# Ledger of designs, part 53: designed miniproteins, single chains, continued (4)

Each design is a single chain, and the fold is of that chain. pLDDT is the mean over its residues in the fold that is shown.

## One batch from the design tools (miniprotein)

Design m13830
Fold by ESMFold2-Fast:
Structure m13830 (fold): chain A 72 residues (1-72)
Amino acid sequence: SLPVVDAGTVTASDSATSVTLDVTDPVSGAVNQVTIPVPPSLPVGTYGIVAGAVGAVDGAEFAVRFTLVVTA
């Protein structure tokens, strides 16, 4: 099983094409900036997202969990 990191809540407008999160690598402790594409048809609402990530320095695989709030 991959380690899971909670990245909290991020808010995006309904016109946003991506969101950027600061995520701490659970293996190295390094903070990585992760950019996740937002689908252009995503309606206003609250979404639980889980995305796979790879540490930039150590190559460690982990999952990032966050709440995406899409606003008008």
Scores: mean pLDDT 76

Design m13831
Fold by ESMFold2-Fast:
Structure m13831 (fold): chain A 72 residues (1-72)
Amino acid sequence: MELRERLFRAAGEVQALLRVMTPSPELAKELEEISQEITRITTSPASDEEIEELLRRVEELAARLREEMAAR
Protein backbone atom coordinates (compact mmCIF):
# COMPACT_ATOMS: atom_id res chain seq x y z
CA MET A 1 0.00 0.00 0.00
CA GLU A 2 2.68 2.57 0.99
CA LEU A 3 4.76 1.58 -2.06
CA ARG A 4 1.79 2.18 -4.38
CA GLU A 5 1.14 5.53 -2.64
CA ARG A 6 4.77 6.54 -3.31
CA LEU A 7 4.40 5.54 -6.96
CA PHE A 8 1.24 7.64 -7.41
CA ARG A 9 2.87 10.56 -5.60
CA ALA A 10 5.85 10.40 -7.99
CA ALA A 11 3.45 10.21 -10.96
CA GLY A 12 1.71 13.30 -9.56
CA GLU A 13 5.04 15.15 -9.55
CA VAL A 14 5.49 14.30 -13.25
CA GLN A 15 1.96 15.58 -13.97
CA ALA A 16 2.74 18.81 -12.06
CA LEU A 17 5.82 19.35 -14.26
CA LEU A 18 3.70 18.78 -17.39
CA ARG A 19 1.39 21.64 -16.27
CA VAL A 20 4.31 24.11 -16.70
CA MET A 21 6.26 22.52 -19.59
CA THR A 22 5.88 20.51 -22.79
CA PRO A 23 8.22 17.49 -22.89
CA SER A 24 10.37 16.59 -25.90
CA PRO A 25 8.90 13.89 -28.20
CA GLU A 26 11.35 11.35 -26.71
CA LEU A 27 10.29 12.07 -23.11
CA ALA A 28 6.62 12.15 -24.20
CA LYS A 29 6.97 8.57 -25.50
CA GLU A 30 8.54 7.42 -22.21
CA LEU A 31 5.73 9.19 -20.30
CA GLU A 32 3.12 7.32 -22.39
CA GLU A 33 4.83 3.96 -21.68
CA ILE A 34 5.04 4.69 -17.94
CA SER A 35 1.38 5.83 -17.87
CA GLN A 36 0.35 2.51 -19.45
CA GLU A 37 2.35 0.57 -16.82
CA ILE A 38 0.75 2.58 -13.98
CA THR A 39 -2.70 1.76 -15.41
CA ARG A 40 -1.70 -1.92 -15.66
CA ILE A 41 -0.68 -2.18 -11.99
CA THR A 42 -3.89 -0.36 -10.95
CA THR A 43 -6.08 -2.89 -12.83
CA SER A 44 -3.93 -6.04 -12.39
CA PRO A 45 -1.91 -7.79 -9.65
CA ALA A 46 1.69 -6.57 -9.45
CA SER A 47 4.62 -7.63 -7.29
CA ASP A 48 6.43 -5.19 -4.99
CA GLU A 49 9.48 -5.63 -7.24
CA GLU A 50 7.49 -4.53 -10.31
CA ILE A 51 6.14 -1.48 -8.44
CA GLU A 52 9.64 -0.55 -7.17
CA GLU A 53 11.04 -0.82 -10.72
CA LEU A 54 8.22 1.37 -12.08
CA LEU A 55 8.78 3.88 -9.25
CA ARG A 56 12.47 4.15 -10.22
CA ARG A 57 11.45 4.75 -13.86
CA VAL A 58 8.95 7.47 -12.84
CA GLU A 59 11.56 9.18 -10.63
CA GLU A 60 14.12 9.03 -13.48
CA LEU A 61 11.57 10.53 -15.88
CA ALA A 62 10.80 13.35 -13.40
CA ALA A 63 14.54 14.11 -13.11
CA ARG A 64 14.92 14.21 -16.91
CA LEU A 65 11.88 16.51 -17.22
CA ARG A 66 13.40 18.86 -14.62
CA GLU A 67 16.70 18.90 -16.56
CA GLU A 68 14.87 19.69 -19.81
CA MET A 69 12.88 22.47 -18.09
CA ALA A 70 16.11 23.98 -16.69
CA ALA A 71 17.82 23.86 -20.12
CA ARG A 72 15.71 26.82 -21.42
Scores: mean pLDDT 79

Design m13832
Fold by ESMFold2-Fast:
Structure m13832 (fold): chain A 63 residues (1-63)
Amino acid sequence: GAMEEEARRRKKLEFFNKIIDDLKSGKITYEEAVEKIKEFAKEMGDESFYKTMTNILEKIKNK
C-alpha cells in the first residue's frame, strides 16, 4: 500500500544521500559505491533502483 511504498522511498532516499556524501567526501570510491548500491538493491528487491543509482553516480563522476 501507499504507506509501505512511502517507507521504501524514504529508505532509498536516506541510502542515496549517505552514498553521495561518502563518495563526495572521498570516504568511499566509485567502485565501492556501486557495490554498496548493488547489495542494497538486492535487499530491497528493486533492480531498477540499482540502474537509477548507478546512472546518477556516472553523471556525478563525469562532473
Scores: mean pLDDT 78

Design m13833
Fold by ESMFold2-Fast:
Structure m13833 (fold): chain A 75 residues (1-75)
Amino acid sequence: SHMEELRARAEKELDPATAEAVIQALEFQLESDRRLNPDMPEEERRARLEKFYDSLIKQVKLAREDSAAVRAARA
C-alpha cells in the first residue's frame, strides 16, 4: 500500500520514534482527507500524501538544524 511505501521511506530517513510520529501524522491526514473530501480521486489523495510527507521531512530536518544551532550558540 502507499502508506507502507511511505513508512519504509520514513524508516530509512529517520530514527524509529520520529518515523512513527511522521506515519501517525500521515495516517491522520489521510483519514481527515477521506472525511472532508470523500469525492477526491485516489491519485489526488496519493499526491497530497506525498506532498505532506515531503513537508514533514523538511520540517523535521529544519527543526534538527535549528536545535543544533541553538545548542552551538549556548556552548
Scores: mean pLDDT 79

Design m13834
Fold by ESMFold2-Fast:
Structure m13834 (fold): chain A 92 residues (1-92)
Amino acid sequence: SDAEVVREALIIVSSITLIALNLRMQGRISDEQYAKLLEIANEIDRRAQAKDYEGAIRLMEEAIKLLRELGAPESYIQTLEELLKRFKELVK
């Protein structure tokens, strides 16, 4: 359902935002890196609202890659990958 797609996208956006905030609060990433993660998260939401699910998925994959490069804990990465897998199954 459209409501379920919107909900799953919001969960992913919220998760990226929370992880980014946690890393910034711990001094593990810069303000610039934090702002970039928030920009990607906001663009994921915009793409999902526009029903550009392929574009949303590409940005989700970009956010996960960036979080790995920034040294996010593997448990956070695994959570995001599971959420992305669920989103991909839902939008097929």
Scores: mean pLDDT 89

Design m13835
Fold by ESMFold2-Fast:
Parts: structure tokens; C-alpha cells; sequence
Structure m13835 (fold): chain A 60 residues (1-60)
């Protein structure tokens, strides 16, 4: 469902922020996140766009 995908995207972003704060953010984590965002972009463009914006802030 849309609500389930939104929840998953939020958890992914929260996990990435936590990993970055701990100095544990890996290229693997970034690859998995990019694949997830690409996978939901067609069906849930608004969720994908919001999560992508937060993702870009994390990787900066």
C-alpha cells in the first residue's frame, strides 16, 4: 500500500541518518537506498521525491 511504502521510505532515511551520525554509512547502504528509491519512483513519485531530497542531504 501507499502507507506501507511511505513508512518503509521513512525508516530507510532514519536508518541512513543514524548510520551517518555513527560514521558507519557504507557504499552498500547508499546503493540499497538508491535502488529502493528508483523502484518506487513510478508508482509513488511524491514519496520518492521527498525521500530522495532527504537522501541527497545525507550523502552531501
Amino acid sequence: SKEEIERLAKRMIENLKYAKEKGELSDFDLTVARRFLDGIAEEYPEIAEKARKEFDEIVK
Scores: mean pLDDT 85

Design m13836
Fold by ESMFold2-Fast:
Structure m13836 (fold): chain A 95 residues (1-95)
Amino acid sequence: MEEELEKLIEETLKAFEEGKDIGEELVKRMLEIVAKMAGVSVETVYKAMAGEASEEVQERVRKAIEEVLRYLYERLRPIMEKLGYELADEDASLA
């Protein structure tokens, strides 16, 4: 679980370095991790998000999404702050 989230972070960083559009690929990988955490298929995650699964499955998927987002937020926040700070300094240098 943690190893899969770490791999997602590493691939996100490499994509930023390479200038790749990562939006869709990041979401796809997040859903795969959510599916594993909830103990369901990716198709079941989509059904739960659409309200088409049992309440028990929807709750497991919701908790898995919250856990993944919390982990990604905590891990990516320092990187995003650094990138935002560097961009602000570059803008200040141009002004």
Scores: mean pLDDT 69

Design m13837
Fold by ESMFold2-Fast:
Structure m13837 (fold): chain A 89 residues (1-89)
Amino acid sequence: GNLINILKDENASVSEYIKVYEQLTGEKLESEPGLSTESLRKKQILALILKYLETGSANIETDELLQYIEMNENDLRKRVVEALKKYLD
């Protein structure tokens, strides 16, 4: 499927966001925090995708990740979609 269409979908599952991450980075997403909610996990994956699109690396500092986690999910998703459009151009 088109990666942009998955990222635009408000109802996309955690597993669909993981697929986007893995297709973009070529790496498997490891270490799931056992106590994370679905919303928190989605934001975490979106933040990692955004970091990769902006810097070429999915390495994110804890404080930087926390800033993204505190964002509204739809606002973060919109930012990731725009970054992906720029990356593909």
Scores: mean pLDDT 78

Design m13838
Fold by ESMFold2-Fast:
Structure m13838 (fold): chain A 98 residues (1-98)
Amino acid sequence: MEKAKKLVKEFEELQKIIDEKIKNNEELPEEVKEKLDYLQLLIATMAEIEGVELSEESKKKLEEIRKKLGITTEEKQKEFEEEAKELLEQLKELEKEL
């Protein structure tokens, strides 16, 4: 549950930064872009675990994100999927407590 709580907090902090930058018509910092890429990959991986079918365009975009983040080998992809699965289970438990 600690990983899920940390993820939710980081997501809230990220949303706050994005909202501020959009309001001021400013470009997102590189660290924020990287974190957004990570979260997009994580959310999409969780969605695939839940049985959601992604479009070919989305799959190509995710492949570029995996390459950028260094998740390029089958082993690293499986490790990321297991991490996403663990986080998904923790998030479901956290939602039951809210």
Scores: mean pLDDT 76

Design m13839
Fold by ESMFold2-Fast:
Structure m13839 (fold): chain A 92 residues (1-92)
Amino acid sequence: AKVKITIENTGDKPRLVSVIVENLETGEVRVDSVLVEPGETGEIELEMEESGDYKVYVVDVETGEKGSVIVKPGETKTIKIGDLTVTATNIV
């Protein structure tokens, strides 16, 4: 199973973004980070051992702004965290 996270930085400063993905059934956790330059889009793909509902936590390391979203298998959700537009997809 795979989770794709796309992060668009609409701000004027580079942003270091940390992503934590948790399988809500198994408790499996994957973590990654990406630096996204102003006006650019960063991408993270995380391989998960089992399919299920995933909770995606996103943290702007610089500002401490954070959000979370639950994506079911095949679902795509978008959230805003300050100047960041974050799209998470649970790929079946």
Scores: mean pLDDT 87

Design m13840
Fold by ESMFold2-Fast:
Structure m13840 (fold): chain A 76 residues (1-76)
Amino acid sequence: MIRYRFTITSPKLKDYTFREVFGPLVAAGGRILSVKQVDDNTLEIVAEFPDEAAMEAAKAALEQRTGAEVHLERIE
């Protein structure tokens, strides 16, 4: 598995449900390792995916469901 950091930025972060944020990651086969709220508009999630295609699908679904800006970093 490959580890990625998802940085989710939105002025509406508090309006999102856990399902809207974590649902796309889990549905794509992601395993969530850590969650950190950096500030009122920024959430950092570290997750493992079986491959890059699964990660890209998770990112696209997350952006579609929330409208949030999502940045990715490979951390290993």
Scores: mean pLDDT 82

Design m13841
Fold by ESMFold2-Fast:
Parts: sequence; C-alpha cells; structure tokens
Structure m13841 (fold): chain A 82 residues (1-82)
Amino acid sequence: SEAERKEEEAKIEALTEWLQKVLKLEPEVAEEVARRILEYVKTYHDPLLEEAIKALVEKKEPKDEAWRRLYELAVALKRELE
C-alpha cells in the first residue's frame, strides 16, 4: 500500500540521517545499513529497535536502552559490509 511504502521510506530516511550523524557514515553506506536494520526489525520484531526507529521517525532521539540497541546492531551490520 501507499501508506506502508511511505512508512518504510520515512524509517529508512530517519535511520540514514541518524547513522550519518552518530557513526559518521557516507550517505550510501548509511542507507544500506538503514535498509538492513529495517529488514532485521521486520524479521525479528525487536521491541527496543522498534522503539528507537519510532523515535527517529518522530524526530526525537531514542532513549537509553533503545539507542544502545540500535547502535550495537548498526555497528555489527556496518562491519558485515566491510
């Protein structure tokens, strides 16, 4: 659906921006990591990652445990690309 596509695009954009800011990734690498994070969340339904992504889409910083969980996954996925 159009709503589902817009939701996914908003999540990818928010994650890409956060990854560039926090991990200093190049835009193309940040987008690839963002897409892999979203695929992971769709597969495993990790509640901390869902909370973190929701915060980012709402233009808020994820809190404590949600931020840490997102950071740890992002670092792991970045290493898989290298």
Scores: mean pLDDT 86

Design m13842
Fold by ESMFold2-Fast:
Structure m13842 (fold): chain A 79 residues (1-79)
Amino acid sequence: MLDEYSAKAYDEIEALQQEVMKTAGENGKYDLGLAAVKELNALAKQMSKAIGARNLEEADKLMEEARATADKAIAEIKA
């Protein structure tokens, strides 16, 4: 159901944000962590809109973008 999909999607984005901020803190690069979290929040809003419109294909695409955004941020923070 959409409620279950929403809960899982938001939990995943929250986990990505937590991992990014933890990595930023461990590497003293808080500005990069905050920028990535802001970008993830923007993607979460777009995903919420797509879920509300029952466009799960778009929601899945936005989730893939969120994962890529977090991965890139973590790589840049560790560099």
Scores: mean pLDDT 83

Design m13843
Fold by ESMFold2-Fast:
Structure m13843 (fold): chain A 90 residues (1-90)
Amino acid sequence: SEIIEKAAAHARELGRQMATQPVERVEEGLRLILEEAREVLSPEVVEELERLAERALEAIRAGDAEAAAEALGEMGRLAAEAYLAQQAAA
């Protein structure tokens, strides 16, 4: 849980920094992350990550850096949780 919470905190901080970037750059970065997630995570987890990515992009377009950081933090937490669960099952 400590690793998951740390991953979420790092993603949230990165989200705050990314909210200062052009939205097109953030969109491209999230596209690449989701492409990689589709290769290694379950479809259900990927669907939730896609929803969180859309929320982050909407927040950035609205100028809401904190909402963007929250969505990206939840993406980091969910991805870390799913990855660790897969590793534990292997």
Scores: mean pLDDT 80

Design m13844
Fold by ESMFold2-Fast:
Structure m13844 (fold): chain A 63 residues (1-63)
Amino acid sequence: SAAASRTGGGAGGLDGALANKEKGPEASAQEGRRNGRIAAEQSGGDGELGAQYGEKTARTVAA
């Protein structure tokens, strides 16, 4: 579902951003995208939508 993709993706993105915050927004965004995809898929959502939310969340947090 879209809700599962958003929730999982956002959580994965935040985790990725926090782990890579010192490397800057672009590095955080890449990890956020990867973690967002995985988290969304584990939550029963769409991996690509989760990756998009993860990237956006990570870039915002790391900025």
Scores: mean pLDDT 74

Design m13845
Fold by ESMFold2-Fast:
Structure m13845 (fold): chain A 101 residues (1-101)
Amino acid sequence: MDISEHSLGVQLLGLLEIARRMEEEGLESITREEIEEIFNEVAATASPEVLAAVEAYLAQNPALRAAVERLVAWLESRESITRQELAELLRQASEQIRQQL
């Protein structure tokens, strides 16, 4: 399943899980297939209450929503990503969110 086919709540939680695995498990790179598996796992295991809360939060935070949509589109354009590439994009997204206040 394409990652953009998941809800925005699943997309954000999936991105956070990828970041966690790269930082905590020492993964230097991850493939598109592995990314799709993570998003499918998040969709299957995430609490409906947590998903609803995350989606409500994203609806109230258009800068964060736009950052999630850009990150997902970037992931879908790649065969693999590195930890350094993800870290740089997360820094850029954080800066953009801070600028919008």
Scores: mean pLDDT 76

Design m13846
Fold by ESMFold2-Fast:
Structure m13846 (fold): chain A 99 residues (1-99)
Amino acid sequence: DVEEELRKKAEELYKEIVELLNDPSVTRAQREARFAKKAEELGISPEIAEKVYRLAELDVLLKETGSNEEMKQKLENEIAKVRSELDTLIRKEAERRRA
């Protein structure tokens, strides 16, 4: 339950930052401030929030990379690494909340 709730909140935070990253009217400072506020409202730790932000940046960059297969492969490898790190942090946080 706690792990599932954390994953849903992380997914909500991910959707928010993807929208902010794709909005050309939003400055970096505004994006970071809105993201930090949303993470706090959702009760997401800074460590988890950082991985969610990084994952969103990489996913957006991958979509923009188009036909550059070398860059695409490098981005896919980094995305897999960040996803693994995010999964580990969510599991550890869920265990802490159960204990």
Scores: mean pLDDT 84

Design m13847
Fold by ESMFold2-Fast:
Structure m13847 (fold): chain A 59 residues (1-59)
Amino acid sequence: MTLGHRVAAQELGLSEETVRRILDEVRAGRISVAEAARRLGISPASVSGLLALDDETPL
């Protein structure tokens, strides 16, 4: 699902690839949700929402 990445990128003024990369780092356990939120300039709850919208990895 790519719609969430596209919307987030437009809202944040970032590239879709940048948003996807940061979310991938959270899934890999490289950074925390809080660190991703800080890098994207959004709340940790918003990062969690973006992860849920992506839903490409069965956890």
Scores: mean pLDDT 68

Design m13848
Fold by ESMFold2-Fast:
Structure m13848 (fold): chain A 58 residues (1-58)
Amino acid sequence: MLYTGYVAVYDANGKAVASATLSGFESAEQAQAAADKKAEELAKKYGASKALTAVVPE
């Protein structure tokens, strides 16, 4: 079973400024680690104050 990670980052007013989808992971832990890393990258790039991640089976 494969897992997909979703990332969304928000500004200080709660507006979504960026998102990403990462697929093809063989474990939920791998998908979560990739999503967390992408959330940090997007938050830094867009100056986001909040990041949300989700991991779902494909």
Scores: mean pLDDT 82

Design m13849
Fold by ESMFold2-Fast:
Structure m13849 (fold): chain A 58 residues (1-58)
Amino acid sequence: ASAEEREKMRRILEGVRKVVEQLQLPEERAQAIIDRVEAAVRAGDLEAAEAASHEAGG
């Protein structure tokens, strides 16, 4: 992934962490959402990271 795509993925991950904290989700659910976003970021897949982040809001 490009430097710009890596920055976007990092911001998505940070945003998801903040959202799950604010929603006070059960630890198991919060961790599952974070794990999916982290996996997408690790793979360098911006689209997968964005898709996984939608689970934080629904």
Scores: mean pLDDT 76

Design m13850
Fold by ESMFold2-Fast:
Structure m13850 (fold): chain A 71 residues (1-71)
Amino acid sequence: MAVHTVHRRRVAAPGVNRVEVTYTLPGLPTSIGTVTVRRTPEGSVVSQSKVDEAAKKGSVTVTHHEGIPVP
């Protein structure tokens, strides 16, 4: 099993929730990634983070999932 530690922090912003992720693998170089989750005007999440999927599979993959709120 791949061992890793993932620290997540959610930052609220108008129309956008941003998740900043710091991931650390024991004995391996550390990395920092940012995942942006867009909210629709209706309050629904349009895009999703794949960080949780990577963490569940014991791998460290951070994908940038970005959306821009449109007026």
Scores: mean pLDDT 40

Design m13851
Fold by ESMFold2-Fast:
Structure m13851 (fold): chain A 81 residues (1-81)
Amino acid sequence: MSEEELRERVRRAVEEGRRAKREVEKLKNATSKEEILRLIGLTLRHIGMVAELLATARVAEKKGYTELAEEAREAAKELGG
């Protein structure tokens, strides 16, 4: 996988994760079954994007793309915390 392909994976994971995180925040007072199911799905998506960033960081590090690996880890930290 090229550096550009890994950078695109980081960009997509950040965008999707931030979107999921915002939607989770909007549904924090969910009381209906439909809203609760959506909240669960969005929470799993958010956690999944943090995991994708960490996985991408590991691949980038193994390929010697140290700066990209650090950028992906920082993005995972920002998105997860």
Scores: mean pLDDT 84

Design m13852
Fold by ESMFold2-Fast:
Structure m13852 (fold): chain A 72 residues (1-72)
Amino acid sequence: MSKAEQLLLDGVDTAESIRDAIAAGDLEKAQKLIDESEKKYREVDKEYKDDPQVQRAVEQVLKMLEVLRKDL
C-alpha cells in the first residue's frame, strides 16, 4: 500500500471516530481527535513536501477535518 493510500484510509477511520463522538454528544473528544489529527497531517505535509501524491492525500484529509470542525 502506498503512503498516500494509507493516509487516506487512516483519515477515513479518523473521520468516522469524530462523527461517532459528535453523534454521542462528546464534543470534547471530537475536538481532541480533530486537533491531534490536524497536527499529525501537518507534520506529514512538512516531511513529504516533494511527494505530490502524499501532498494531495494530506490536503484531502485536512479539508475533511476542517468541515468536521465547523459542525462543532
Scores: mean pLDDT 84

Design m13853
Fold by ESMFold2-Fast:
Structure m13853 (fold): chain A 72 residues (1-72)
Amino acid sequence: PTTPLTPVQRAILRIVAREGEIPRDELIDRVVKETGVSRATAEAALDRLIEEGYLEEKDGMVRLKTFEEIAK
């Protein structure tokens, strides 16, 4: 099911879009620095985006899925 994006989730998507792909630990560090949330909150937001199909993670690297993959 699709849920509205939170400010933290939007920050994650912006960072990943800028980098193309990024290690999970580096992504979490950047989100924490930019948003001021805890590491646990940033990780929960990232996990939600992966579960909803906005992002994918392979071997610790995080990247955007295409709109067609999300709409599938």
Scores: mean pLDDT 77

Design m13854
Fold by ESMFold2-Fast:
Structure m13854 (fold): chain A 91 residues (1-91)
Amino acid sequence: HMDPLLMAALYYYNASHFYRLLGEDEKAKEYEEKARQLAEESGHVKTFEVDYKSIKTFYKNLFGPEGAGTRKQLEEDLKKYLEMADKYEKQ
């Protein structure tokens, strides 16, 4: 079953990938670290590590470093992932 903190961690990790695609490496690192810390707080760091690798591979293969379409689409997806992360973190 999905712990809300683990869900928040996964959404923050997704947001960090969108920040990297937007060229905002400092924000990407900040949210990646926040995601890992929330996963550790949830007690499900091993589950997060498996999902972390899957998410990282998914975005690498689907979008590549250049391949995610328009900046506007990346910004909209980023906003959605941050909203979902905030929702689960507050549960």
Scores: mean pLDDT 70

Design m13855
Fold by ESMFold2-Fast:
Structure m13855 (fold): chain A 68 residues (1-68)
Amino acid sequence: SEREEVLEKAREAAKEALKNSKDPVTQRILKKALENNDEPLLLGFAYAYGKLTPEQVRKFIEWLKKEK
């Protein structure tokens, strides 16, 4: 699904940042986000890291609202 594709893109962005970062604090936060499947944190990070468009973020927020 499109939602799963956006989430996987966010996870890949976090994994890439984890490999490229030398900062221990950033590494710890990203590892925990990936291990706990913290979807809002992963999505927010991917957007800030430039891996998601504003439209993709908006669609994901709409999907989260529809699930509740």
Scores: mean pLDDT 72

Design m13856
Fold by ESMFold2-Fast:
Structure m13856 (fold): chain A 85 residues (1-85)
Amino acid sequence: SLVEDVAAKRAALPASIAAFKARHGKEVEVVRIRIEAYEDEEGLRELEKQLERAARELEEPLRERFEREGKAVVVDYEVVLRERP
């Protein structure tokens, strides 16, 4: 599930940073993006679309910017789930 994938990515973040530094010797910048979604099936589908859009429209420009500075970027998604009223 996408929520499990996001949680796994966050849990793996320190190891991912360490592995990147070990492989490339570059500095790593962590950018946090907060996304709020509803816990229901419709809200989780919308969250999936928001994460796909963020990867395409936010991560690529950030990667290009930090690559020009000799850095790598890792995006940490802070997902806040709520019950629909």
Scores: mean pLDDT 72

Design m13857
Fold by ESMFold2-Fast:
Structure m13857 (fold): chain A 66 residues (1-66)
Amino acid sequence: SELERLAERLAEATGLSVATARRILTALLKGDDSLAVRLYLEGRISPEQANLIGRLTHELKKKLGL
């Protein structure tokens, strides 16, 4: 699925697990950024990685026709 492909790309780019990357992208598809914001505030993702999450979420929405 497109979600799985983009979750794997996010995991590779950030060092997060595929499960965590999938959870971030799934939440963002529902308009929920709370997990991504929490990881950023905890220092688990960089500003550059937060920008990547936004770009991959946009790509996923386009591929799903959202």
Scores: mean pLDDT 84

Design m13858
Fold by ESMFold2-Fast:
Structure m13858 (fold): chain A 62 residues (1-62)
Amino acid sequence: VLTLEEAKEKINKEFGTNFSLTELENRIRQVQRDNDLEVNGIVDPTTFEYLKADIVLKEKTN
C-alpha cells in the first residue's frame, strides 16, 4: 500500500507528469469507480496498476 504522496512521486517521475495530490486522488477514485473496485482512495497494488494503465491510456495517446 502506497501513501498518496508516494504514489504521486512515483507517477510524476515515471510519466514526467506534474500531478498535485488532489488531482491524483481524484484520478485514483475515478479509476476505482471505472474498474468496479471499492472507492476508498487507498493505493493498494491493484489500484496502482489500474492507475498506471489509465495514465498511459490518457496521457500517452498522442
Scores: mean pLDDT 78

Design m13859
Fold by ESMFold2-Fast:
Structure m13859 (fold): chain A 87 residues (1-87)
Amino acid sequence: EKQKELVKKFLERVVEIGARRLGLDPETVERIKKAFKENKLSEEERQTVVELLRAAGVSPDFVKVVEEALKDGNIDKIIEKLIEASK
């Protein structure tokens, strides 16, 4: 559970960095963050998160892992990739 919370917080922070770089308005950012926390992202919202990750400088390989994990609700894939990157 704590690992999943850390991954969600990490992704929220990355979304915020990407949103700042793309010049997105605060309402859009907060709406996406809320949908993210509730695991209720629409397909359009998931695409927006992917663009935000790219803008934040996240690697293309990691972006793909996040996109798949969000679609499937399988946050464990993101955790595994973060653990791999920390070695």
Scores: mean pLDDT 71

Design m13860
Fold by ESMFold2-Fast:
Structure m13860 (fold): chain A 60 residues (1-60)
Amino acid sequence: SDALAEERRRLLLEIAKEMKTLPFPKAQEFQERANEAMHLKDLAEAVKKLREILEEIKAA
């Protein structure tokens, strides 16, 4: 759905912003995970995985 595609875009931008606060090795690990999640065929699953990644970054 359009709403899920827009939420995916929003989460990717937020993840990119938060990764700027992390040391390079951790930022690279999260970048790879975000790249895998964003390419999932199921948009709802992609959004769920990106949300989990963002929460982990904020907790780090």
Scores: mean pLDDT 83

Design m13861
Fold by ESMFold2-Fast:
Structure m13861 (fold): chain A 84 residues (1-84)
Amino acid sequence: LGELRTLFVTAEAIRRLMKEKNVDSVTEEEVAKALGISQETAREALDLLEKAGIVTRNADGTYSLNEEKFNELFDEYLKALMDA
């Protein structure tokens, strides 16, 4: 449950940053700053999201969001909240 929440919060922050800045990708540093966490913690969360297919790490070190996979994560998060 805690991991699923962390993944959702991180993915949602990425989506928000992309929308606010009108960009298709974000840096690890931008995610860390937006969440108020260390760059190391942001990297760990991004690595988990990449493993889940929710984000893709680009050759330049930026991350792009998969909207379809994000919607699947949102559904899983809602289900987890209902099972509380």
Scores: mean pLDDT 79

Design m13862
Fold by ESMFold2-Fast:
Structure m13862 (fold): chain A 79 residues (1-79)
Amino acid sequence: DLAARLERLDAIEEHGIKMLKSQPITSDEQAQLRDLEIELIRLQTKAAKALLQNDAAAFDAETAKMLAVLAQIRAVRSA
């Protein structure tokens, strides 16, 4: 059932974001990394939903955004 699979992806996203938000932040760098990691989780959910719905254009768009966010995470960590 496609609807049940989409709901499962939403639940996984919600739990992942809650786990990140429950972690203590002690610096601006940690806050920035958490925001980027939350954005990455949201994009992963959108890409997975696009794949399940056979929406190649949406999958390509969301995965391109994921690569940009991963590059930003890498830049922050290497500074």
Scores: mean pLDDT 88

Design m13863
Fold by ESMFold2-Fast:
Structure m13863 (fold): chain A 64 residues (1-64)
Amino acid sequence: SDILNQAQQLQQQSDDLRRQASDLYKSSHGADDDTYTKNTQQGDTLLKQSDDNTDKSNKLLSDY
């Protein structure tokens, strides 16, 4: 089913985005203030995108 495939793809993208955010936060340990701020903001953006993809996936499955 195209809907199930789309939902699975969104979940996979969500998982990948969360992993990327986690890596950015971890790589910020011992960084200078500018790098820490930049990486934290980027990580927060990735987490928001991850949450949005999870919501879209859940909506597709709910409407299926």
Scores: mean pLDDT 86

Design m13864
Fold by ESMFold2-Fast:
Structure m13864 (fold): chain A 92 residues (1-92)
Amino acid sequence: MREVLERAAELQEELNREAEEEAKSMKTEEELKELVRRKGEELARRLETELGARLLGATLSVTNGARPSVSYTLTFEWDGERFSVSVSALLK
């Protein structure tokens, strides 16, 4: 489990860095939602193919404020244990 969580954290960090960089060119909340969802789906694919983790569910959340933010949270099961990862980005 520890090695799975460490690798999941590394992949989460990579996809979040990509999402944050690409978000700089986004102009609307809808564009940001599609970006974050796409990055979250990529993260899910990598976790399933690399670690054999099973996707249990996914939730897209939007926080409305001075700077809208989008978060895509994924819940997985591996070897009977559950863990969650997320991809998030802010609209500039």
Scores: mean pLDDT 83

Design m13865
Fold by ESMFold2-Fast:
Formats: sequence, structure tokens, C-alpha cells
Structure m13865 (fold): chain A 81 residues (1-81)
Amino acid sequence: DKEKLKLMLEIAKRLIEEGVRLSEEERRELLEEGERLDKNGLTEEDIRRAIEIQARLSMSRDEETRERMKETLEKMEEYLK
């Protein structure tokens, strides 16, 4: 559980620092990939990829969504130390 949270924090923090920007085409591709991952049993690699997709999609939505994601990451980082 905490290991997954650390992984999520690491991935999302990196994506925030990189300043995720998605075109409509890239967003569609990520949605399709996420849908495929959700359909089948998840491996650790699938879980990591699903987290990356969720983070990218969330941060690319709008400024308000990005702020909420940052706040959530700060809370998770504080929790995990």
C-alpha cells in the first residue's frame, strides 16, 4: 500500500516538474491505453502505467485540476515522509 503511494508520488511529482501538456490526440491515446489496462488483470507494470496515465490526464485538464493534484501530492508526500 505505502509502496504504491510512494510510486504514485514519484511519478506524479516528476510529471508536475516536467509540466505536462497534452494535445487532444495524445489525450485520446492515453484514454484508450487506460481503458485497455482497466479491462485486464493488472501487473505491477500495468499499475505503474495506469498511475502515469491518470496523472497526465488529470494535470492536462485545466489549472484548477492541476492545483488539486498538486495539493493531493503534497498530502501524500507528507503522509509518507
Scores: mean pLDDT 66

